# Designs tried in a protein design run: designed miniproteins, single chains. Part 43

Each design is a single chain, and the fold is of that chain. pLDDT is the mean over its residues in the fold that is shown.

## One batch from the design tools (miniprotein)

Design m1468
Fold by ESMFold2-Fast:
Structure m1468 (fold): chain A 85 residues (1-85)
Amino acid sequence: SSVSKIAMRLLERISEAKIKLPGPGETLSEEQLLQLAEVALEVGQEFLASVPTVVEAMREAGIVSDSDISTLENLLLELELQALN
């Protein structure tokens, strides 16, 4: 599916950026969440419309915990506001 392809592409970019993902049951640090949000923006505005779908795909893959989703969404919103200025 397109969702799976976008998620895999985002994972590839995360790996290229040397962002370390937590193990099963571990939460992402605030720094790691910020790095993930920055990578999403660096890949371009093209992913902003797809971010909720990508986040859900990452959650299903066990890459991001449910507790991290709201924090990531808030960071992405803040970065989007900065990009608009």
Scores: mean pLDDT 57

Design m1469
Fold by ESMFold2-Fast:
Structure m1469 (fold): chain A 57 residues (1-57)
Amino acid sequence: EELKKKIEEKAKVMDEYGRKAVEASRQLRAQGKSPREIAEERRKYLDEAFKKKKEID
């Protein structure tokens, strides 16, 4: 049960930052940014999410 609760908390963090990454990617695509630049911006959000997940543990 405790492990399940922490897993759910981590999932919420990933969902929140993942959503932000998708939104940022869409904006960059609209601006004509390269696929590489879009991937780099998305990676920043995912990296932040992973850092938050580690703090939960």
Scores: mean pLDDT 78

Design m1470
Fold by ESMFold2-Fast:
Structure m1470 (fold): chain A 89 residues (1-89)
Amino acid sequence: SEIEKKREEIIELLRKAKELAEKEGLEEVASDLDGALTLLETASEEELATVLETTLAVVRVSAEKVEGELKELLEEIAEKAREALELVE
């Protein structure tokens, strides 16, 4: 389904963002992204809207704390999460 495809894309981008945050020594950001990843990977279809809203909030807050490639990646994740929310609602 379109929503599952968006979910998989967001999960892959979150994994990349977490790895980059870890490489840059941004422990708080990496931890926050790991939390969002775990929720998104384990969410049922009924939980997906709430988890996508949580993911959007986490990546927006994290994007304010970072620069460069990581910031661009978090902004891309935010847009995809927003698009996915429009499909669930």
Scores: mean pLDDT 87

Design m1471
Fold by ESMFold2-Fast:
Structure m1471 (fold): chain A 66 residues (1-66)
Amino acid sequence: MSREEVAAFIDELERELLREHILTGKTFSREEVRQRIKEALKARFPDLSDEEIERIVDEALDRGLA
């Protein structure tokens, strides 16, 4: 696993959440998005520690909210 693979996976998740928002009108809170990304990362990359997952999620949310 590489940082690029993780970034591509997060981009895919963000696209899925955006599609769901556009198609259904569902609004996601920052905490809901954070939780969904954490769950997906744990399922897809079981070698990632909780600390690494937290860092990756924080970086992704900071970029998306800046």
Scores: mean pLDDT 74

Design m1472
Fold by ESMFold2-Fast:
Structure m1472 (fold): chain A 68 residues (1-68)
Amino acid sequence: VSEEEKEKAREEIEAVERMVRRETGDERPLSPEELLARLAELLRKRGWSDAAIAQLVARLRELLEIVE
């Protein structure tokens, strides 16, 4: 994995975490599992299908592995 890919993955994770924290009112940093759980809840609230949510959660897990 290139440094550019890690940088982009980090940017995407940070953007998702900021969005989730704004929507849920959480001011503390979220653990990876908390982030995934809150994101899934937010997407269900916005009318996403379970299949689409599962795909996005899987993608975010891949991004988290890249930056780990």
Scores: mean pLDDT 75

Design m1473
Fold by ESMFold2-Fast:
Structure m1473 (fold): chain A 99 residues (1-99)
Amino acid sequence: GSHLEEAKEQLEVVKTTKDNEEILRALERLGKVVRETKDKEVHELALEAAFIALQKTKDPRVIEAAKEVAMEVLRNTEDKELILKAIGLILRAIGELLD
């Protein structure tokens, strides 16, 4: 499969699972995929998965992994919309970790 196909698969895992360990593994895979490509669609799917993960659980490991996905997008994109989304997600994750 392509990076896009892998990103779609991992997003579906995050959407459908109730297992925090599966969410954590999916976010780790998405962070790797983001590092390996400049594809805006892949980066957008990774941010969507991270945002959904933050809505599904308050597990600090998952919150930290979602923050790491957003930081990887920020390091690997020049798209202003994606930069803004990534920053917003990082700030939300930090807020969750401080509460």
Scores: mean pLDDT 89

Design m1474
Fold by ESMFold2-Fast:
Structure m1474 (fold): chain A 84 residues (1-84)
Amino acid sequence: DALDEAIKANDVDALLKRIVEELKKQGIELDEEEIAELRHFLEQASAQEREEIMTMAINGASVEEIFAKMKELNARRRRIAAAK
């Protein structure tokens, strides 16, 4: 499907567009800063992390839940880096 295609292509623009559209279906619009933060996360994210965020958006997760998950994944990466 479109999600699998975007993940395989490593297409950040396609993933970002899909997340924004899924949130719009819930009546939620991201501002420019939120879009930039999400884009930055997707550029640094693994394929599995991208799939997780996309799955959350498709399943009706809120902006707060999606951004909380992004923060969790970033914190996990920082802990791994600090432990070396």
Scores: mean pLDDT 73

Design m1475
Fold by ESMFold2-Fast:
Formats: C-alpha cells, sequence, structure tokens
Structure m1475 (fold): chain A 60 residues (1-60)
C-alpha cells in the first residue's frame, strides 16, 4: 500500500483538532515523499504538538 494512505489513515485517528488534521493531510498531499517519515515520527512517540506546529509553519 502507498505510504500516503497509511499516514492519512493514522492522522484521522489522532486526538487532534480538525484544523490540525487538515494541515497534516494537506502537507502529505503537497509532499507525498515525506509520508513514511511523518508516519514514523508520529508512531514513535515524537512530540505530536511540535510536529503539527512545524507542518503548519511550512504551509504558511
Amino acid sequence: MLAVNNAKNYILQLDASEEDKQALITYLEQHPEDAESLLDMLKNGGDKELIIKKVKEHLA
């Protein structure tokens, strides 16, 4: 399966705002090659809030 689909499915299950989930999904659509790395960071107990903040800053 494509890493992007796996990352999107995981993001939808996160305890996060709709705005934060949409930002993560938008980032994956713009940067599909980053999907595996992003999924790994989220699954390995990285700072979820920091990851979301950086994604939002990248989209701005």
Scores: mean pLDDT 77

Design m1476
Fold by ESMFold2-Fast:
Structure m1476 (fold): chain A 77 residues (1-77)
Amino acid sequence: ASDKEIERGVLVVAVSSFLSAYRSSPKKVEELPKEELERYAKLLEEISKKLEEFGTPEEIALAKEAKELSKKLKELA
């Protein structure tokens, strides 16, 4: 319970920070080498699954954004 809440907070901050950085400079992320794009896409997909497990509207919305970015990065790779 409490450990899950700490994990949730860490994942929310991490994903929010990455998404914020992407929104500020999309080209910097999109210009990454293919191997890096694939690595970040996989990471976003895995974190998205974790956020969905928490089941709150905020985490579900964040998971959707992470999935959409993951899919886009896979298409660019």
Scores: mean pLDDT 79

Design m1477
Fold by ESMFold2-Fast:
Structure m1477 (fold): chain A 99 residues (1-99)
Amino acid sequence: NESQLKSELKSQAQNIVAKYKANPTDPHLLGDILNTLKKYPKPEHRGLFIGYLLKEAKVKPKAAKVEARALVDFFGPFLGLTAEEKQQIIDTAVKTYLE
């Protein structure tokens, strides 16, 4: 169910951004992001999640692609991502952010 999956990914993004706003130095934030990315292994789902993170964090439109790439490059080694998978995640994240 696409609607349920989008709701779950939005909820995870909202929870992570709320934790960041409450305590920007929370040592669990990077782990929470990584655990969500591992739970949703499909590139399209990872892109949706990152797009929702950027939107909830109120990243400016001009920065959205750069910030999506930075997140994908940071977490990529932990997820074993190929260059093609990284690009699919970035493209989906930017599209999701603009919705």
Scores: mean pLDDT 87

Design m1478
Fold by ESMFold2-Fast:
Structure m1478 (fold): chain A 55 residues (1-55)
Amino acid sequence: AEPSQQAAVDAVHRALAAHGVEVPREELEERVRREIEAGKSNAQAAVIVAKEALS
């Protein structure tokens, strides 16, 4: 996996942990990958996935 993609997953995981939300890393990786495949940047993918998981 691209280093920038893993950084996006790490950012999402840290944001969710700060709010007491636990989501398996594998699930976060799949969600981030899906958003990137849909044409989103790593930063956009991270924001979208974190927002969906916190909602």
Scores: mean pLDDT 80

Design m1479
Fold by ESMFold2-Fast:
Structure m1479 (fold): chain A 79 residues (1-79)
Amino acid sequence: EKEELLKRAEELEKEAKELAKKANEQGASVETHDAIAAALSYITGAKLSLERGNLKGAEINLEQAEKYLKKAKELLEKE
């Protein structure tokens, strides 16, 4: 369980970094960059929760990261 959540956090971090690269290449809005930054912040929170054995906290942080990545994708698509 903890290892699976850590792998998911790493996968979302890679996705967020790839999306940040695309946002930079497309000249995306500040709103898009802020959404990506928020996602990365939640991914960091998830990793910290996992280190402390707080699996529920990690799940909540990963859910928020996914929501912000979805928002960033939607914003980038509209530009």
Scores: mean pLDDT 84

Design m1480
Fold by ESMFold2-Fast:
Structure m1480 (fold): chain A 97 residues (1-97)
Amino acid sequence: MKETLAKVFGIPLEAVEELGRVAREVFDKLNEIDRLSKQDREAALKAIDELEKWVEETHKRLLEKYKDNPNFVKVVERFYERVLATLEAYKEWLEKQ
C-alpha cells in the first residue's frame, strides 16, 4: 500500500518511510509534553522549545534532501505547519494556566 501510494504520487518509498519515522518521533515527544504539562509547566515549555527546534532542523533537512520532488515538499510543509500549530496551542494552554 505505501509502495503503491509512493508510485502514484511520484514520491520515493524511502521518503514516505522517513516522514513516517519523523511523525512517530513527534508523536512520542508530544505525549511526553502532555505528561509534563500536568506536573511541571517549566519542563513542558522547555520540551516544546526543544521539539520546535528539532522540527525546524528536520524540516530543513527533508526539504534539502527531497528538493527535486515537489509533491513530497508539499507533504513536508503541511506536516511542519500542523506540528507548529499543535505546539503553539500547547504553549497558549500552558500560559493561560
Scores: mean pLDDT 80

Design m1481
Fold by ESMFold2-Fast:
Structure m1481 (fold): chain A 69 residues (1-69)
Amino acid sequence: EKLERKVKGYLEAIKKADPETSQIMQDAIKRILDGVKPEEVRKELIERGVPEIFADTAVEIGLLVKELK
């Protein structure tokens, strides 16, 4: 099925555990889709205290959605 639906499902699962982190990841993905550099978005997430694994995942999802859109 479409990647966007899978990504939304993943973010909804995280939202149940940590709504704030879910929102931050969604905003990061949107910024990558809007043309912000992935390395810049990743740096901002880490500076905001997002764990590296979640920052890397958000960037990966954003790039994948952008490439397959």
Scores: mean pLDDT 72

Design m1482
Fold by ESMFold2-Fast:
Structure m1482 (fold): chain A 96 residues (1-96)
Amino acid sequence: MSDQEIIEQVNQDLEDILDNARLAKQLGDSLQGAKNYTVTGILIAGIYFTAKYIASEEARKRIIEMLKQLLEELKQENVDPIIIQAIERLIEDIEA
């Protein structure tokens, strides 16, 4: 079934993206630099959708680990509590 091969390729591409520490840092910087909650909400929704419905088990675990690291950094930098709470809920929702 060719559809399974396509899903496997998408998951491999996602893992390759997650292996690029520079892209992971850019995502963190984008979340921190968001000037309005709409942009932050779109990014959170995109991460949730990818982790829940597209990502392999391994890629999902890496997304969770990356978000947990980002959360610790944001807490140290005294970022908006609403953004911190949104990321905490995102992690919980992906793990559920």
Scores: mean pLDDT 66

Design m1483
Fold by ESMFold2-Fast:
Structure m1483 (fold): chain A 98 residues (1-98)
Amino acid sequence: MEKIEELLKKLEEAVKNKDFFEALRYKVELSIELALSDLSEEEKKEIEKRALEILKPLVEELKKEAEKDPSIFEKLKEFAAEVAPRLAAVDAELEARE
């Protein structure tokens, strides 16, 4: 719970500072912590909803900036490649819990 609350605050700060890649990293961390948490389905959905609401203005701004600077798409691809192994590790952990 403490890690989830900390990640939500860091996500909000990153969005406020327009730090697109930090915000995306915190969203990924939050999704991982939620997937591995013992929270109820209802609590997980509420936290996910809050995270999406926080990210919405940043996603819209990132889309506009990407139209001006195509290198942003390259950085997004690099970020996706960076997080793929971590998502695979989460999947393996969830399988081990079953």
Scores: mean pLDDT 75

Design m1484
Fold by ESMFold2-Fast:
Structure m1484 (fold): chain A 97 residues (1-97)
Amino acid sequence: SMQKRRELGREIARELLWAEAGVTEIEKLLKEGKSPEEAAEEVFEWILERYPNNLDTVRSFIDVLDEEIARLKAAGADPALIQALEILRQRLQEYLA
């Protein structure tokens, strides 16, 4: 019971950390001159390489991206960053289909 709760806590923290790392990597790629489409595709491939058969983790990433996109839009963030995140979200959703 307690060990399973610790394992679940680590999985949730890891999923949140990876989602945040994905957003950070998109920001980095955009600053390096990549298009929103290129940045989104590179991070999409990175996620699939790390979690190729974990559909629940991919669903969690979509949920976190939805929340992050809404937050960034409300904050008036860079349109290119928002576009890249929306493309990434769409690619992940298509992968689940």
Scores: mean pLDDT 75

Design m1485
Fold by ESMFold2-Fast:
Structure m1485 (fold): chain A 79 residues (1-79)
Amino acid sequence: PEIPESGVEKILSMPKEAALVVLEMAKQELVESLKDEKAKEEVRRHIDEAKEAYLAGDKEKAREHIRKANEIARKEAEK
């Protein structure tokens, strides 16, 4: 499981409150899909950093952190 690119842009166009809720739900879903504890911690950290970047108005940094979380989840699913 991963957040699709269309979903990333949709999240970044939402009001802050809605975007934070969706990112928290995505964090839970991605973490639950993983078995490796280090990967779970890295995904949590990247989504939390995406939330902070979005709150600061840095949509590009938020997008980058969401993509990093997706990459970690994808690599673990391929193992």
Scores: mean pLDDT 81

Design m1486
Fold by ESMFold2-Fast:
Structure m1486 (fold): chain A 69 residues (1-69)
Amino acid sequence: MEEAKKKYQEMIEDLKRLGVPDEVIELLKKRMENPDPEYTDEALRKLDEVLGPERVAEIFRELARRMKG
């Protein structure tokens, strides 16, 4: 459980470095405290609105690489 939280925190730090706004980071944190898919969907929609689909795809590709390593 702590290991999963640590990886989630590292993901949040990576998202900040990749230019994800704090408001989206806040929504992702709420998902950890309340696993309601509505909060996750809202965060993902805001990511797409702020960064655009191309940049979102780059971010998820980078996160996938880091999660596998």
Scores: mean pLDDT 67

Design m1487
Fold by ESMFold2-Fast:
Structure m1487 (fold): chain A 73 residues (1-73)
Amino acid sequence: GLSPEQARADAEAAVRGAEENIELSKKYREQGNKKLAEIYAIKAMAQATVAGALSGDTERALELIKKAEEAYK
């Protein structure tokens, strides 16, 4: 299985990816590109879910999912 150190590194990468995709979603929304904004928001939700699964930090994962859902709108 995945080592604890690798799981932590992968979780941190997933958190960063979620945050980056939330910002990209907001950027595309500001540009009027609704389709790309929606795609990046969905990618952020997926990465937040992976981060939660790997870290067990469900509270942080749910916060990131909520931010991504808000960016989707």
Scores: mean pLDDT 85

Design m1488
Fold by ESMFold2-Fast:
Structure m1488 (fold): chain A 94 residues (1-94)
Amino acid sequence: AKTEEERRLLEAEVEVSLLRMEVSIHVKIAEKAYEKGNLEEAIKHYEKAIRALEEAIRVLESMPPSPEVEEELRLLREEKKELEERLKELKEEL
């Protein structure tokens, strides 16, 4: 039924939005930890941000294909690569 499809799409959009907020929170905590010289805490929160991005990508991949979904997937995949590179740099500082 269309109503059930619309509900599932709305639930997926809400889940992605919450996961994106979780990514933003963990990145901000990681950056503040790094500024204070707490490298281990920074690494921990970048890892949490990457996991939230992976879950957001998984949710979007489960949605019906659309230009909007494809663009969001592209942006999240780019952000994940940037965070993975940052995490690698921090682990090399240990």
Scores: mean pLDDT 87

Design m1489
Fold by ESMFold2-Fast:
Structure m1489 (fold): chain A 79 residues (1-79)
Amino acid sequence: MLDREVEIGMYRMEIGVARSIYPNLPPSAHPILDQLIATYEQLIEAIENGASEETIAQLRQQIASLRQQLDQEVEKYRS
């Protein structure tokens, strides 16, 4: 288990990276990236507001799923 501040800082960094690469990704990836950013923001809010471990785990699982979807979509544009 990471320290709360460290974990939130990592998620904010991930959002920053996502926003910085956004204009360079194919249009088909934008909806997935939008959902990923929104889910990271929801996870940060859930942690800050002391949401249940169940809610936090569900949001983490959703992020993992969205990352896999984004990777698969981006793969279509590899060489």
Scores: mean pLDDT 82

Design m1490
Fold by ESMFold2-Fast:
Structure m1490 (fold): chain A 93 residues (1-93)
Amino acid sequence: MQAELEELRRLHEELSKLSIEELLELLKATEDVRKAAMILAQLGLKVEEERPLSEEEKEELEKLAEELLNDPSLSEVERLKKLAEKLYEIYKK
């Protein structure tokens, strides 16, 4: 437990220094749901700082999140990866 908490704290510090593109690539490479969630959270924060999402874009993400939650073939990590990819697609508009 202590080693995991220290790794997550260190990961958070490292993630805060990464670009949006680097965060997306790191998330694609991870299989740990907690790491994926931390990466997605940091990605969302950076997108909001650089390009705040419109209400319509937020609705698109919410709709995708609902569809992903209702797909039993996807793991939680796969759902987080798909959400990150959609967030990045919106960011690049």
Scores: mean pLDDT 79

Design m1491
Fold by ESMFold2-Fast:
Structure m1491 (fold): chain A 72 residues (1-72)
Amino acid sequence: SPEEKAAAKNDVLELAKEKGYSEEDLQQLSNALEEADKTGKALAFSAALIPLINKGVPVSEAISEAKQMIQE
């Protein structure tokens, strides 16, 4: 649902902010989340990003790994 997608995106961005990611990193994450949403994969991509952000993976690497995890 739209509310579940919005909540998932917000959870990723708030987690990244709490973990000390920069404003530029947050913008990259936001852009990647929007691209995933266009392909119907917003929830799967958000779920893949959360453990990577928790581990402190650099933003570009986290985005790349999460994209690989959701590829079909």
Scores: mean pLDDT 82

Design m1492
Fold by ESMFold2-Fast:
Structure m1492 (fold): chain A 73 residues (1-73)
Amino acid sequence: MVEEVIAAAKEAVARLEAAGASEEDLLAVQNLAVRSIALAGDPRASEERVRAELERFLAFADEVEARTRAQKA
């Protein structure tokens, strides 16, 4: 799970950088990524909670990408 969250976080940040996301949006995504990774590494966290947090992170990253691409149009 931790490895999956780290891979997803790296991919999302790289994708947003390629899309031209602002430094503020990239920082926000990175902060959510750090929280998701920390939760995934916590042995007290349930798999369901880790999955829900990852889904929330990916949804936010997708919204940032869509917004960034719309601004370029």
Scores: mean pLDDT 80

Design m1493
Fold by ESMFold2-Fast:
Structure m1493 (fold): chain A 90 residues (1-90)
Amino acid sequence: MKKKRAEELLKRYRETLERDEEEFEKEYNSLKSKEEKRKLIEEYLEGLKYFEGEVEKLGKESEDEEAAEELRRLHEERVEWLKKLEEELK
C-alpha cells in the first residue's frame, strides 16, 4: 500500500471512531436501565472483535509503520473505553 493511502485510511478511521463515539454516547445517555446500557456495550464490543482482524490486515498492508501502529492503538483505546464503561455499570 502507498504511504498516502495508509494516511488516508488512518484519517478516515479516526473520523469514523469519532462519529461512532458521538452516536454511542447519545444512545447510551438516552438509556435509563443498566441492563440496556450493558447490552449496548456488548453489541459494540462484538462489532469491534470482528473489525479487529480487518484493522490488523490494513496495518500489515501499510508501508507506513507509524500509521499501522496508530490504527492498532485507536482500536485498542476504543475497546478499553467500552470496557471501562461496562465496569462502571457493576
Scores: mean pLDDT 73

Design m1494
Fold by ESMFold2-Fast:
Structure m1494 (fold): chain A 70 residues (1-70)
Amino acid sequence: SEAERILENVKQNTGAKIGKGALAVVEEAIREGVDPTALEIELLKIAQETGYVGEEEVKEAIRRAKERQA
């Protein structure tokens, strides 16, 4: 899907600082129906590999996006 293509672009930019724009794209992907649990796993991998985004920030973004869909 288009949401999965956007997420793939975020992963391909691993090694660059993940800023506010990247987290907004993630929230959009979840709204489009990407599984939040799978998305969290992928983002935690990026956080661990690069250190540019915190694990807590990833979990908070996923939590907020889930609330928006509930």
Scores: mean pLDDT 62

Design m1495
Fold by ESMFold2-Fast:
Structure m1495 (fold): chain A 94 residues (1-94)
Amino acid sequence: SKEEEIAKLREEIIKIEEEILKLAKEKYPDNTGLHYLLESRIRSLHAEVTEALARQQIALAEDLTAFFKKQGDEEMAKLAEEARRLYEEVLELL
């Protein structure tokens, strides 16, 4: 069941990250670096989620949350914070 719990959390994170990417392309169309970063996060989630990957993704989610708060984008900041929380849950299961 631990592997099944990680798989379920991974699918929830992918869904949130895909929503962040979609909204980033709509709200920040010229920020190609942001788009590349978000696409790289999604690609990493389709691989095996290791403890090292989970820790890296938590740090990136914190950076994204800070970035969106500076933009005044509460919607994007909340999505990034939700993704960070789910990565922390994955890390606890690893």
Scores: mean pLDDT 85

Design m1496
Fold by ESMFold2-Fast:
Structure m1496 (fold): chain A 62 residues (1-62)
Amino acid sequence: DDDKKKRMQEVGNLTRELMDALNEKGWPLGEKLRKEARSRDIMDETVKKGKELYKKALEERE
């Protein structure tokens, strides 16, 4: 298997799940991450940055 392809699929799936969860809270971060991951193929960096932003937003909006 192609590691890049696997990561892209996993990032896409996670981003979609996050988008669904964030939409319930009215916060569309997941959609931005999904678009960036597809467009730039920078999976690892996008995931790390997205996780940091998601964590910060959750902590601020607790």
Scores: mean pLDDT 58

Design m1497
Fold by ESMFold2-Fast:
Structure m1497 (fold): chain A 67 residues (1-67)
Amino acid sequence: MRINGVAFENLVARGRHYLDLDPERAQRIGETILKLAKTVEKSDPELAEEARKEAERIIAEAQKRLA
């Protein structure tokens, strides 16, 4: 499955959107981004690293709101 930077940007935007509305959903979206980043790590390591960092930020912020 081919995923590009635009698809990652859309997922990150969705994760950020749900931080205020549903932090549990935001955490799940962040986890999905991490899994997808791993699939492109060999073909586009720079995109994978950016996606991973954004996903980790979303997960951390969601966990902060759930505590």
Scores: mean pLDDT 79

Design m1498
Fold by ESMFold2-Fast:
Structure m1498 (fold): chain A 91 residues (1-91)
Amino acid sequence: SVEELIAQIEKSIKTSQELLDWAEKVIEEKGDERQLTLALAAVIAVGGEIMVIERYIKKLEKLGAPKSIIDKFKEEIKKLEERRKKIKEKL
């Protein structure tokens, strides 16, 4: 359903944001080698989550979800990917 897909996208975006927040904190606090390695793994995992979200957005489009919702999610994943790339450069 459209509602279920929206909820899944929102959950994936939130989880991805939380992983990137943690990775940024590890960098800021100059974490040890283990923490920096796990932060890199988290950043890679967010890349996979973005791919999943993109697939869900395409499914929402096929189901005729409002353009406003589609555009909102596309903008959110664009910001998420830009943030992910900046964090990865520091790891």
Scores: mean pLDDT 89

Design m1499
Fold by ESMFold2-Fast:
Structure m1499 (fold): chain A 66 residues (1-66)
Amino acid sequence: MLLLVGSAILHHTGGKRYVSKEEAIAALKALGVDEETARQIVDELAGPDGKVDVSKLAAAVAEKLA
């Protein structure tokens, strides 16, 4: 499942390595994650500048959706 989730997130984030918190939340919602859970995951992964590593986001979503 990790590969499928990673590919979907990469597609929804435009292939960027780092995305904004808003883009990360939108990608998670597109995968069926509710907004509250998406915000929680993004807040855990976001750096002080608000950027989120897409590979870490994919791993966290795979764990939550399993």
Scores: mean pLDDT 70

Design m1500
Fold by ESMFold2-Fast:
Structure m1500 (fold): chain A 68 residues (1-68)
Amino acid sequence: MKSVLNHAKRRIEELEEQGYRIVSISVEEQADGTLLVTVTFESPDGRRRTIQVKLTKEEAEELVKYLL
């Protein structure tokens, strides 16, 4: 699971380097007790991209703190 968190962080950094900004973050609890974190980005010209990652509660807390 730690590798999934690191992969998500790298994807977020790539989008931020391209000028994308975070417009929303959602967290959905899954039936298996994991959290699905969805981060939506928007570019200055109005294009949107979405990153979804399935994390443990601890990893989701780390990701949200990283995004703050």
Scores: mean pLDDT 80

Design m1501
Fold by ESMFold2-Fast:
Structure m1501 (fold): chain A 55 residues (1-55)
Amino acid sequence: MPAVDPTRISIETVLALRDAAGGYEGLREALVAAGLSETTARVAVHELRRYEEEH
């Protein structure tokens, strides 16, 4: 994506982080450790769940 938003991370990157963290609960912790706020991490995990259910 040419635009860089503070809350945007590529879906592939988020999926890789989820896999490395051992699941969605671990992904939230990993996203916070990577510098995202708790709220942003929760939203990202929720959107990832929806993304995987759609795809």
Scores: mean pLDDT 69

Design m1502
Fold by ESMFold2-Fast:
Structure m1502 (fold): chain A 81 residues (1-81)
Amino acid sequence: AEAAAEAAAATEPDPELARLVREGLLAALAGDDERARRLAAEAARRGLEREYPELSEEERERLAEEAADRAVALARALAAA
């Protein structure tokens, strides 16, 4: 019974994750690096918690921090293109 809900969740993106990604990108494009990094870290934590719940909280935090740094760098590269 839960398989249908899981399939639907895989097809339909997480709206909160999408919101955090969008806001983070907008902050990065506006030059607010601190806000962009914070929002990117929140998005990464949410994604990691959903996709890799077996990871420790400490490990998810480290990965989220790295993902946030990469996301800001990618947004800067996109803005420069």
Scores: mean pLDDT 71

Design m1503
Fold by ESMFold2-Fast:
Structure m1503 (fold): chain A 81 residues (1-81)
Amino acid sequence: MSPIELIEKYGKEIVEALKAGDYEKAKELIRELGEELNEPKLAEAMITIIDDMKAQGASPEEIANYAGSLLKHYIKELEKE
């Protein structure tokens, strides 16, 4: 599976978990994605930001939108060669 296909597949599940308020599942999926991409620092950065947003009172929908945007940005960077 290509890196872009991995991000699309995991990204959908991550966003759905975050929208549902299932932060534990979302974090697990983010770690799995980071392992598959060999980008553990990206995974830990996303988890840190999610925890920070939750601590600041961000809604599940706001957190999901942020995570989705970040993953979409990463896909665009991969498309730039």
Scores: mean pLDDT 82

